Designed miniproteins, single chains, continued (5). Designs and how they scored, part 11

Each design is a single chain, and the fold is of that chain. pLDDT is the mean over its residues in the fold that is shown.

## One batch from the design tools (miniprotein)

Design m16347
Fold by ESMFold2-Fast:
Parts: C-alpha cells; sequence; structure tokens
Structure m16347 (fold): chain A 91 residues (1-91)
C-alpha cells in the first residue's frame, strides 16, 4: 500500500498538466487516508478523483478535497509525508 503511494509521489514530480497534478494529489491523499483507516477522508478524496476524471467543476473538486483534508488524521498525514520523503530519496 505505502509502495503504491510512493510511486504516485514520484509521478507527481514529472507531471506538468494541472488537472493531472490534481488527480495524482487526490489519489495520494485517498491512499494515505485508506492506509490510516480514515474512511470519511478517503471517501471525500475518492469523490474528488472521480470529479477530476469526469471533467467536473473545479469548485466541487475543491470542496471534496478540502473536506477530505479537514477529516484527515495525523496518522494519514504522517503516511503521506513518509511516502513523499521516500519518493525524493528514490529519485
Amino acid sequence: ALERLVEIAKRSKDVKDFREQLLLSAEAYRLAAEIAGDTKAAEHFRRAVELVRKGGPLSEVRAHYQAGLDAMSPEARAILAEARRRAKEEL
């Protein structure tokens, strides 16, 4: 699970398209929340991912992204930080 999150963090460095960056960020937050067991945060980030993929309004993407961030546990935040740290070291 963490290994997949590290791969998403590595891909984010190579992505220059704004929507693709949003998609990868939302997927990273979703996976970190799922690993931590933050069901509510994971659901919000999953909805943000779906909206970005469908070309939905950025205001709705932002609302779900923010709700997910507000619901994230310190454990989920630590998992995401660790994955980003490892991605930097492995590049």
Scores: mean pLDDT 79

Design m16348
Fold by ESMFold2-Fast:
Structure m16348 (fold): chain A 86 residues (1-86)
Amino acid sequence: MFVEVTDPATGARVRVPTLEEAERLSPEELAELWAELARRSPAVAALVVAAVEHPEKFSPELVALARAAAARLPEELLAAARALLA
């Protein structure tokens, strides 16, 4: 079951998995899902970049997931996300 949330950066509604569905995904499936969400939501892309650049502020699991997701994203999108954090 997916829930719809409003992207705070664009106002667009994005479908995300519930916590129960996320717990059933493999780490590779979670990384691809986070990459897909980052392509659709500048706020998610900014979160991915923040976790990669400031790993001390996030859980080790989130940092590992963010690194895997970032590897699946184009550098142009990551550069735009860094600009949002500046």
Scores: mean pLDDT 71

Design m16349
Fold by ESMFold2-Fast:
Structure m16349 (fold): chain A 70 residues (1-70)
Amino acid sequence: EEEEKKKRIEELERQAIFHEASAGVYEIGAAVDRVTGGSQERADRFVALSEEHRALAEKYRQEAENLKKE
């Protein structure tokens, strides 16, 4: 049971890292579009995707933290 809990926490933390990295990629894409004179609509979409991935990363971190408290 404790080993399964540790594996679940590690999985949730890996998911959080993945989504945070994805958010960073979209944030960079938005910044590139803004500084290179690209599409403002595309930059805005990348910002929205970044925010979605950050929300998912936070959700997975909270789930991992809750398991640690048990």
Scores: mean pLDDT 82

Design m16350
Fold by ESMFold2-Fast:
Structure m16350 (fold): chain A 70 residues (1-70)
Amino acid sequence: STPQTKTFNSEEELVEFVSSLPADQYLLVGVKNSKDPNAKLWRISSPEEARKLAKTIEFPVTLVYLVEKR
């Protein structure tokens, strides 16, 4: 898959985006920690996982993601 970029203004927008994905797809989201030189990849396949990610970020945020098939 080709990396894509999207800006989210709230937890609700992120959850809605994940909920709009086809059932056979999931996201790999790149999040960098300022103390870690390596990007942490999040596998997001459900609204619950999206909410968990949202608790670790501040909005508005621009996320880089891949859309992957199961």
Scores: mean pLDDT 77

Design m16351
Fold by ESMFold2-Fast:
Structure m16351 (fold): chain A 89 residues (1-89)
Amino acid sequence: MEAKREKAVAKAEKLVAEVKELGEKALKESPEEARKILTEKLKKMAEELKKLIEEEKLDPESREAVQKLWEEAVAIAGDYLRKNIELNE
């Protein structure tokens, strides 16, 4: 269980980092393009995390950890979208 949890959390953390990197890049784009980029990334992340939970048959504690990382990614993307709008006013 621990090895599955560690790998699942590491994958989720990598996806959060990828959202942060795309968020920084999206700041250089128009608000419409930034929204498209970040929305597409979050959609793909949600699909990957759902697949990970199902394929690895993660225990409730591991699922909770992955869910918290998903919520962090959504919050990060939202913050970058807000910042992009402010910068392009």
Scores: mean pLDDT 82

Design m16352
Fold by ESMFold2-Fast:
Structure m16352 (fold): chain A 80 residues (1-80)
Amino acid sequence: MTKKEEFDEYVRKKLDELEKLAIEAMKNPNGPSKEEIKKIYDEFLEKVDEVVERYRQTGNYEEAKKEIDKIFEEAKKKLK
């Protein structure tokens, strides 16, 4: 597996994980509203796209993964 393929798989898994968390958050009547959850998810997608685009220019997979991890943890906190 190439570093690019590893990174693409990493991003896919993070997107899948957040989607599952968003669906679970929608089931919690005391949590964020469906509209708030959608905004958190959309913001996450936009931030991840920015990191992926920067990565395409620099090739720094390790830094890109660290940035995505931070974005993911921030989104997880907002979904609770």
Scores: mean pLDDT 81

Design m16353
Fold by ESMFold2-Fast:
Structure m16353 (fold): chain A 92 residues (1-92)
Amino acid sequence: KEEVNKEALELAKEAIERLGKEKVKELLQTYLGLSEKEAEEIIKTIEKAVEENEITEEALRAAGKILEAVRKAAEETGDPVLVELVEKAKKV
C-alpha cells in the first residue's frame, strides 16, 4: 500500500496547487464542517509531508479529508477541475 498512500498524498498536493490554499480551506469548512484552524492544520500537514517526503498516518488522514471535500464539492458544483481530481482519487 506504499504506492497507494503516496498517490493519495500527491493527489491532495495537486488539489492544493490547482485550487489554491484559500479554496481548499473553503471546501474543508463548507463540505466537512471543519473550523478555519482545522482546515489550516490539514493543509500544513500535507505541505510538510510533501516537503519532507514522509508519509505519516496524520498526512494520510489529512489527504483523505481534502479528497472527501473535493468529492463533495464536485458533486455540488460540477467544476471540471474538481471532477478531474475526483476521477484521479477513484484510482487510489
Scores: mean pLDDT 80

Design m16354
Fold by ESMFold2-Fast:
Structure m16354 (fold): chain A 63 residues (1-63)
Amino acid sequence: GLKPEDILKVLSQKTKLSVETLLKIAGNVQGLYDKPVDFAFKLSKASGLSLEEIGAILSPLLK
């Protein structure tokens, strides 16, 4: 899969949130992998994007 730094850069571009904000939402880099559903929910709330839109963004990054 992609390195965590590359995932965060893509998420920053797609959500318009800073990498620092994304790391705060994840709690740390491992938060992306340990609790992906919880991360997606928090990311949806922070970005204003729907869970469906967040799922569409995350799906190609995790395959």
Scores: mean pLDDT 74

Design m16355
Fold by ESMFold2-Fast:
Structure m16355 (fold): chain A 120 residues (1-120)
Amino acid sequence: SMNLKKAIEIAEELKKKAEEIKKEIKENKDDPEKVLELVKEFYELLNEKGGKIVDLVAESEPEVVKKLQEIHEIAVNMYNEATKLLEEKDYEKAMEVILKGLEKIIEELEELIELLKKKE
C-alpha cells in the first residue's frame, strides 16, 4: 500500500529526529532554555507527523492508531513533567525525565515502524 509506505517513511523520519534531538539535548545539558525549546520542537513535530500517519492509515489500521496514541501520551507526560521540573529549577531531574522519555519514544517508534512494515 502506498499509504503504508508513506506512513513508514514518516515514522522513520520521526525516529531519526528523536535521536537527533536526544543528542542535541545531551550536548546542551547546561542550557535549560535550549533543552525546553528542543523538547517543544520535537513534541510539535510528533503531533504534526503523527497526525499525518493517522490520516493515512486510521480507517484500515486501528493498531497503528493505538500505538501512535501511546507514543503521544509518553511525549505529553515527558513535556509536562520536564516543564514543571525546569520551572522548579530541578535541572538534573528534568534531564533524566527528558532523556528517559525520548529513549522510550525512540523504542516505541521502532515498534511502530515494525508494525507498519508487517502490514505492508
Scores: mean pLDDT 87

Design m16356
Fold by ESMFold2-Fast:
Structure m16356 (fold): chain A 92 residues (1-92)
Amino acid sequence: MTFRVSFYSDGELLEEVDVTGKSVREIAEKAVERMLEKMAETGRVVTVRIDAESRELAEELARAFEEIGKRRGLITVTEVVGNSVLASFVRR
């Protein structure tokens, strides 16, 4: 499956890419890896947005982001708006 993934910092679009994976978890893991790279490069909080084909997939993506964030010791904020998921990670 392929999702359009957008990365933002302070309302500025940093990058927009298509992410391909075999599962929602794989998509989320790839998105988090790219988000962490951008956080390291910018020193800023980065928000990822993914537009899913359904609300169910958006909610599944939100859960995957929360699990990954918890595992990495990051403060994770997720929001599902319609078929879109927004996720932000904050370093302590």
Scores: mean pLDDT 82

Design m16357
Fold by ESMFold2-Fast:
Structure m16357 (fold): chain A 73 residues (1-73)
Amino acid sequence: AAGTLIINESSGVVNGVKVRIPATRPLTLPAGTYTFKLEILNAETGEVLGYATVTVTVAAGTTTTVTPAVVEP
């Protein structure tokens, strides 16, 4: 009763700063709804600048992909 979740990398520019949310490896999770808190990193330094949240529903036997939105802190 597990599905696969893939969180894709996001990138953008926030107030002149290049930022990224790193991709994850495929995750095998029990079916259900999950909220992930993801670090927004400075793309040049790797410093944590803030956090993004993504809510995703994983269905058994399926692959779900999500691309987080970069939100200005």
Scores: mean pLDDT 78

Design m16358
Fold by ESMFold2-Fast:
Structure m16358 (fold): chain A 88 residues (1-88)
Amino acid sequence: SLVDRAKEIALETLERVREVNPDMSPEQRRLLDQAEREIEGARSVGEVIVILLGTMGSLLDGIRDPEKKRAIGEILDETVRRLADLLE
């Protein structure tokens, strides 16, 4: 289903964020863990998008390293394009 595809894209995004930021704080880890649970329980594409964007925004605000911010920003940009393509 379209919702299952959106969940797959969102969960892949969170995994890629973990890979580029392996030394993340316990608070950042809890944020991603909570987002994964909320995405798994989402009932619409819109819910997946809202959870993902909110989580990514909060995560980026907490990151000081400009290289990590850039890497995560690039992952988010790719994810937004994938979700936009899914909805077209």
Scores: mean pLDDT 85

Design m16359
Fold by ESMFold2-Fast:
Structure m16359 (fold): chain A 92 residues (1-92)
Amino acid sequence: SVAQEVADALLAVAEEIVREREEEAIERLSKELKVPKELVREAIEIVKKRYGDSFEVTKSIIDKTIELLKGKKLTVENIAKALEEAYDAFKS
């Protein structure tokens, strides 16, 4: 069915956009926090396991995460906690 082929193509495009936005968020957090991208990616994956596909790292979440991490040790655990707190602040 042409309709099914179009639906599959649109889903693939949507998944690619989400992946690209996540990579942009990882790159920005890595640059701003001065930590490896792998550390940020691991922290995001921890939060995604809890919130699933509804978890999106927006600019507001990035900015709030950076604010929450001021004066804290930049570990996977602390970055994940800050991301979760930032997400919870904006999802209400």
Scores: mean pLDDT 80

Design m16360
Fold by ESMFold2-Fast:
Structure m16360 (fold): chain A 78 residues (1-78)
Amino acid sequence: MVEQAKLEILRILAEAGDQPVPVSRLIARMVYEHGFPLEVVLTALSELIKEGLVEAVEGEETQLRLTEKGRKWLEEQE
């Protein structure tokens, strides 16, 4: 389940291209469109950031961006 959530997070961020995605929008899509439990989404996101596949951009709202490493990892899954 966590591995499927990681893959879907990376796909959502890849759809945005170079534009950062607000954490709130990512969580909403994962929970309401894809049916993942919130706890699984938070675990997957934490692991992706720790692994360097996703980076958090701090500001008025935390935004998420796909790294080059994350994009390459996603391409290898396709």
Scores: mean pLDDT 80

Design m16361
Fold by ESMFold2-Fast:
Structure m16361 (fold): chain A 71 residues (1-71)
Amino acid sequence: MLPEGFTEKSVEFAKKALLDEARARGDEETIERIENMSPEEIIKAFQDYVSKLLTDAIDAAIAREKARRAA
């Protein structure tokens, strides 16, 4: 069922993170999609989300170093 190393607690944590992000954006379609996802789909979606978040954070840090103006 779930890949080894992932527990139901891991799936719950991943689902919460995805739902919180979708709610913050007001993305009702994504919220409904997440609620209907299988545990395997939630883990995959969370991995994609974390990978994007990490990439965006690194890119933002680089941009801040180069061009940030403090007020």
Scores: mean pLDDT 73

Design m16362
Fold by ESMFold2-Fast:
Structure m16362 (fold): chain A 103 residues (1-103)
Amino acid sequence: SDEELVEEILKKLAEASKSSVEEALKIVAEVLELANQLSEEDQLLVLDLAHQLLTEIAKELNLEPVVVSNDASPRERQEAVAEQLHKIAEALGLPAPKITLPE
């Protein structure tokens, strides 16, 4: 169910916030994949939270955060999260986790 999947994703994002940056990037990549199973409303919610988490990591690393409009579609938010994740991975010399974007 959407409710159970949203709760699972929220727990994953909370775990990511307490993890190493490398582990957080892996968790966010998993969240991007899981979000594709959600309704558009729930996708917007979890993608906004994932973007906020990566923005905080970028800020701690003195990287410029990827900005997305409040009116952005789920696809545009996924692209922003993916871009921010790649920039963090590149800055730290980490392998970028595999990211699957919807069609």
Scores: mean pLDDT 84

Design m16363
Fold by ESMFold2-Fast:
Structure m16363 (fold): chain A 65 residues (1-65)
Amino acid sequence: SSELQEAIKLFRTLAEMVEVGAKLEKRDGKNVLVIEGTEEQYERAKEVAKKAKEETGLIEEVIFE
């Protein structure tokens, strides 16, 4: 079902976020993916962030700190 597929995508995204040091926060009513760390971690996190935004639809913005 669509609901099960969305749940699986969410869990996969969360696992990838943990690996790259990213976290999901709610800012100004938006779901924002926050990526913190070194330049090397930033480059790895770009692919995870793009995939998360495209596949889940739950991430509205990506920021780097």
Scores: mean pLDDT 68

Design m16364
Fold by ESMFold2-Fast:
Structure m16364 (fold): chain A 70 residues (1-70)
Amino acid sequence: MEIIEKSLKKTEELFKDNPELVELHKKRYEAIKKLLDPNLTPEEQRKLFDEIDRLNAEISKLQTEILKKK
């Protein structure tokens, strides 16, 4: 958990001028934290995996657009 928190802080620092990208990373982090709950049903786990996959795609697309600006 501490390593993921450090990673999130680094992401906030690197992309402070892109708050939408920071918010996507925060949502991804929260979804990953929810996956650590041992009381999740298989359906809830699937929904969280699907959410993480969607967030990964959105992050990748947005990061690519930002990087195109050099």
Scores: mean pLDDT 75

Design m16365
Fold by ESMFold2-Fast:
Structure m16365 (fold): chain A 82 residues (1-82)
Amino acid sequence: MAEVERLKAETAELMTEAARLGSEVAGKSDLETSERLQALVRRGFDLARKGAGAKTLEEVQKHYEELRRVAAEIRALGEAVE
């Protein structure tokens, strides 16, 4: 139980950071990149909401790992401009 609650909190924190980064990068990006970032942020919120509603550790872990991939893609888009 405590581990499920901890992972749900980590999922929410990860989504908050991903949304912040996505917003910062979108404001500095072209229209196509901005639209892609907005789509990734929306997908992240959907995954975080599903994770928050999950009742088993396996379900929370699945949504957390999917959100980690989305967050990594948002970060990669932000870092793609050298």
Scores: mean pLDDT 78

Design m16366
Fold by ESMFold2-Fast:
Structure m16366 (fold): chain A 86 residues (1-86)
Amino acid sequence: KETYKGKATITKNKDGTVHVKFTADDGRVFEGTGTLSLKDGVNYIDLTELWIDGVKVDATGKLTIKGTKLPKDNETYDATLELEIK
């Protein structure tokens, strides 16, 4: 698995999913759609669809944002992305 640190901007969708734009510290841009969950004071987003620098990839990602509150729409958070290429 690959791990990236960076900043995530989250937008909530009406269907209960979230759209994520994650800019890694190396400048690479990851975008995806997934589900948000809160466990033990940590926010997780499990990404089911993923794009890297505008190209769709056959991969899953798990985004981790530390905090007990749900992320707000269009706010940017420090995050860690774990990427698993299938």
Scores: mean pLDDT 76

Design m16367
Fold by ESMFold2-Fast:
Parts: structure tokens; sequence; C-alpha cells
Structure m16367 (fold): chain A 89 residues (1-89)
């Protein structure tokens, strides 16, 4: 409910700022593909700052956005997150 509202607001902010967010999403997919856990964590934290949400919401937004555009990239992120659990602050 409240978390779902945060997720929807973050998705709207992403769509309104797609030019700034797309390079970060590309870096997230690249880090996940290479199993670069430090780069994956840094880029998800950067996305969280851009969207003004916490890391779990930013991770869900990234997954949902990638899934809507390219299911293969969403699968790469899922596998990267399984191998590299993102550490929270």
Amino acid sequence: DLEQTKLQNAKKKLSENEDEVEPVLKDIVTAARNFDCDALTRNIQKLAKLLNVDVPIATEVAYDYLKSKNKTQANVLTFGLTYCPIKFK
C-alpha cells in the first residue's frame, strides 16, 4: 500500500527523467552481466538517489522498467542480484 505508492511514484519520476536514468540503468545491466558486485551496488544506489527512494524500491523499479523494455536484460539483473545480494545501508 504505502510501499506500492512509493513504487508507483518512483516509476513516474523515472519516466519523467528517462534521459538521466537510462545511462544508470545501462550501467546496472553491465555490472550485473559482469558479476561486478561493487559496480552493481553503486549504480543501484545512484538510481535510488535519482528517484529519491530507498535501495529496495530502486531495485524493483529497475527490474520492472527493464522487464517492460527487454526481458533478457531483466533476467540478467535478476541473476546478478542472486549472485550479488545488494547490501543495504
Scores: mean pLDDT 80

Design m16368
Fold by ESMFold2-Fast:
Parts: sequence; C-alpha cells; structure tokens
Structure m16368 (fold): chain A 90 residues (1-90)
Amino acid sequence: MKVLLFTYSGPTYAKAESTKVEEGLKALGYEVVVSKETKADDIIAQAAKEKPDLIVAFQINPAVVAKIEALGIPTVMGKDADDIINQAKK
C-alpha cells in the first residue's frame, strides 16, 4: 500500500513525531512517501499527482486536508504518532 505523508517541519518536537509516524507506517509494511510541500496548492497538487492508496496528514491545516479528501483518497489525521498509526492499520 502506498502512503503519502504530509508533515510540518516547524518545531523540533513536530519533526520527532513525524519521524515516528513514518517509521511506524513502514513497520506495518507500507510504502511511505514523505512530502516536503508546505503550501496548500502544492500539497493538493502532489496528492492528485501521486494518487496514493492512503494520505496521512500530521500537523497539516484541516482546511487543506478537506481539499485532499475531495480527491476521493482516504485520509488519516491524528493528534500524535500512535493515534495516526492505529488509524492506518487494517
């Protein structure tokens, strides 16, 4: 399963949590592509181009996530890495 991970590169703690999300998803056997896009239009364009099986949005604006969901791709958001990883399990 291909997962596109959108994360926020701001505070140091957010980078640590986003790394935990990436490693946790890889441990589940998922192919994880980490996005470096920070602008709403660029994030939406990358989601439309990549057409992943799942989008994981950690530390991304909820309004941007709503636009991504409009593409018909399942999207997971959570408050922390453990919550996100648990939601991504099937």
Scores: mean pLDDT 73

Design m16369
Fold by ESMFold2-Fast:
Structure m16369 (fold): chain A 91 residues (1-91)
Amino acid sequence: MTVLEQAEEHIRKAEEALKKGDYDTAYDHTSQALGLASVVREEDPEAAAEIINRLLKLAGVPGTVTPDTPDADVGALMVQVLNRFMQKVKE
């Protein structure tokens, strides 16, 4: 399984967990997918951008990442994704 396939699998599991109302599991898989997306970004920035944009939509964070988006801006959006999921877990 590639790093990209692992990231996609974690996103799929996060989506399934959200549908079940299992916010703790959704948060864990989202966190794992974000970490893997950073690795993918070094080798395939286009695939990483698609993963990150999917995570942004899943968390309800406004914004769009492209292959040319600066790392600092990507990092700020990822922090917003994690914070939105944390709020869903804790309310």
Scores: mean pLDDT 79

Design m16370
Fold by ESMFold2-Fast:
Structure m16370 (fold): chain A 82 residues (1-82)
Amino acid sequence: TREELEERIRRAARELGLTLSDEQVEKIYTVLQSAEVEVHGLRQSRASDEEIEEVWRKAVREIAEILGVSLSTARRLLELVR
């Protein structure tokens, strides 16, 4: 559910020493939901692994911008939420 994903986002952020606003949690939730929908569509169309990886790279960049952190930190957040 949305609440479960938002809780995972907050927990992952805390593990990385980050404190997120409710607005940042909502924005990251939207980024992750959009990426999952796009990845699902790509898998249905038998897209390449590289096309799927590009969706997640874009999500990492968007998370980095929302949080004002490095791409490395944003990638670690994504891995912890997964």
Scores: mean pLDDT 87

Design m16371
Fold by ESMFold2-Fast:
Structure m16371 (fold): chain A 75 residues (1-75)
Amino acid sequence: MDEVIRKLAEKLGVSPATLRKRIREVRPLAREIVELAEKLKDNPEELEKIVREILSKLDEVERAALAIEVARIAS
């Protein structure tokens, strides 16, 4: 995980510490997305639409942080 965070931070032009901070900040949102995915298992199109709307309000670093945290919770 730390190696993945480091490589992604380099690609995004931020420090690994900054990316880890963003991961902690998006953690409540990541949890909400995972819960929503469970509720909308039979309606993946609605889930995709909602997630796309959420992502449209986030910057590149926040989107990367959210993807990492969602993957961690869903695993």
Scores: mean pLDDT 82

Design m16372
Fold by ESMFold2-Fast:
Structure m16372 (fold): chain A 70 residues (1-70)
Amino acid sequence: SIEEEARKLIERLRELEARAEAQGDLESAMTLGALILHLEVLLKTKAPDEEMRKELEKVREELERIEREL
């Protein structure tokens, strides 16, 4: 389900946030925290599946960008 995809992406974001914090990369950690909050708000407000799918794709692109820099 799209909600399960969102939860798995939040888990990946949290793992990367922990790595950024461990490395002292506060900018990346803050950005990752904001992405986590964004997805949690979408889940809580029961955003439509189509909107959720588009937002998950955008967040995955941001995650991959940050991961390449760590």
Scores: mean pLDDT 88

Design m16373
Fold by ESMFold2-Fast:
Structure m16373 (fold): chain A 80 residues (1-80)
Amino acid sequence: MDEEIERLARKLGLSDEVIKELLSLSEKARKVLLEGLKEVEEMIKKGAPKSKIAAMLTGSILRAIGIDLQERLEEERAKA
């Protein structure tokens, strides 16, 4: 999983710093991120416009961050 995320993110032009931060997300968030990155790779293979590719990539990253944040909030609620 993590090696596939790193490979796809590098291929899509993400910086090493961004990749390291993405790999520090929760396992659930990283799994969702990987699925989004695979979808972006398929869009590139189909010749989708750069704007659509950028939107999907950005959306996939934000979705993964949102899942990580939601898991952290749910863990804090479970302690209350």
Scores: mean pLDDT 79

Design m16374
Fold by ESMFold2-Fast:
Structure m16374 (fold): chain A 98 residues (1-98)
Amino acid sequence: REEVLREMERLAEELEEKLKAGSLTEEELAEGLVRILRLALELMEPEEREALLEQLRRGVERYEETMAKLEKAGASEAEKKLARAQYRAAREVLAEVE
């Protein structure tokens, strides 16, 4: 548990640092999010795990609607990039557990 928490902290810190630098690609963002999600799921109790997975499934189902809303709101390219990375990460994690 302590090892998983430390790895999760390290990955989150590294991802934050690269985000601040503006150097992260959509693919790199998605990969980082997948790693964090995998670690989070390992730490969760079964009920929390099911709740997170349901949230991820709903996010995937509503992706087109989410992107349309971002476009209408005049969201930045950075915000749209994050939304696309989150979608990719959710799909990857769901494919592994299904």
Scores: mean pLDDT 79

Design m16375
Fold by ESMFold2-Fast:
Structure m16375 (fold): chain A 89 residues (1-89)
Amino acid sequence: MKITLIKEEEVEITDPKLTFKAAPKKPNMKVVIVLEANGRTIAGKQTTEEKDGKQYVTVELSEKNLKILKDITGGKPVVKVKAYEIEVK
C-alpha cells in the first residue's frame, strides 16, 4: 500500500462541514483528508463528490471534535489539512 501526501494547507474551521478540492479521481486510488491541530489528528466523516472530472472531499466534524479543536487552538480552531492519496490494491 502506497500513501502519498498530495496537499497540505492551514484552514480556519468556521463550519462543521469542510469541503476540499482534491486531485482528479484515479482508478484504484482513494483520497483521505486528515486534520491536525497541535500534533493531534482529528477524525471526521468523509464523503466524496465528482464534478466535471474534479474530485471534492467533504469532511464532517462531530460536536465533540469541534470542542477539542477549540480547546487546543485557544478558541480559534485553525487546523492543518493534509490530503493523502492511497493506492487500494
Scores: mean pLDDT 71

Design m16376
Fold by ESMFold2-Fast:
Structure m16376 (fold): chain A 90 residues (1-90)
Amino acid sequence: MLEEAKKINEEIVKILLEGIELIKQGKVIEGLEKMLEAYKKALEAAPLLVEVAGEEEGLSKEEVEEALAKLKALLEKGIAEVEKKIEEAK
């Protein structure tokens, strides 16, 4: 579980860095689409990531559920902002 969470985090970071590199190359839309992929992958992985972090820190089930709700809201806002930037760039 902890090892799986680390691997998922590494994959998300890799996709994000690929997006940044594309933007540096002038491929702004392609780079933003990679950033969107990273955010969506983070949203899918959020339950696992929050559960693992909660277990390590000794959080209650209710505290884990609250942290998950807050993280999901933040990621969903980020997704909407990146999608808007992609549409504006097209």
Scores: mean pLDDT 81

Design m16377
Fold by ESMFold2-Fast:
Structure m16377 (fold): chain A 73 residues (1-73)
Amino acid sequence: MLKHVARSLARSAEKQGLEEIAKLARELAEETDPEKKRKLVEKILEEMRKAGVPQGTIESIRRSLEQAIEAEE
């Protein structure tokens, strides 16, 4: 699940010109270490805030990514 969610996020970010978010999302899709996965989620959400993504969207993405990580552990 996480790989699918992360890849979808990367494609969406690339279409919007949000290259940093796209890079972090691609990295998350290939990450296997649970600690590094959590750190990547935090970095992605921080970059979304900097890019002006609405808080409701950030909150929804946070929940999806956190649930996907927990489901793989």
Scores: mean pLDDT 80

Design m16378
Fold by ESMFold2-Fast:
Structure m16378 (fold): chain A 100 residues (1-100)
Amino acid sequence: SVLEKLREILEGLEKAIERFEKATSDDEINEVMDEITKLINELREILKEVDPSNPEVRELLQRIADALEKLAEIAEKKGYPVFAQSLRELAEEIRKRLEE
């Protein structure tokens, strides 16, 4: 079930990338940022249960970190540098865990 939850989070983040890129109003931007925040909270809970030695888990975490970095780039461009930094820090935490 951990693999299924990680796939759902990845799919949610990838959809959020498309929505965030297209968002033009403050309301649309805030809605996408709220969705990203919910996915991050779910991810943090799952990270307590993951086995980082599992190659499928490692692949999904790598892709999730890539998605978070892409979301951070979009957030920066849209004028949300604090949100962007929080996303980059989470991506770095994930990558560091994968190096263990």
Scores: mean pLDDT 88

Design m16379
Fold by ESMFold2-Fast:
Structure m16379 (fold): chain A 95 residues (1-95)
Amino acid sequence: SSQEKLEKILKVLETAVVAAVEAYRAGLPKSQAIGVGIEKAKELIKEYGLDERYLVQARIAMETALQLGLTPEQVREVLTSPEAARAFDAQLRAR
């Protein structure tokens, strides 16, 4: 269903963004931190059978979270619900 697909997309975004934020906070350059998140996103996209187009959304979400200075905890809070993900996606589209 569309709802099940949305939940899988949210898990991809959460996992990727948290990984990127943690890597950046550990001292990796932004580009390398995003690379860490992208690799996590690729793994889950394959496991969930999702379209590779969601890698673009994952990249934008990571860039936005890093730009806003979000902590891993704040990322989890934002991306733990379909409503939060829709709001975040709307913000990403405004870039």
Scores: mean pLDDT 80

Design m16380
Fold by ESMFold2-Fast:
Structure m16380 (fold): chain A 64 residues (1-64)
Amino acid sequence: MAKEYARRAAEAAARGDAEAAGRYAVLSFQHGGGMEKEAEAARRAAERGDAAAAYSSLWQGAQA
């Protein structure tokens, strides 16, 4: 569930699509229920164009 969105966020981040990466990060945490702060950090990194940081934050949050 949440990991599917995390995967999509990672793919978007790898392509440099920070907006899509941030959006999928939010969806991932909403299905995970307790990771709002980690998803917000990933979204902020994606908004700055830091796709690698967005991916790392999302991955850790989705697995926690």
Scores: mean pLDDT 64

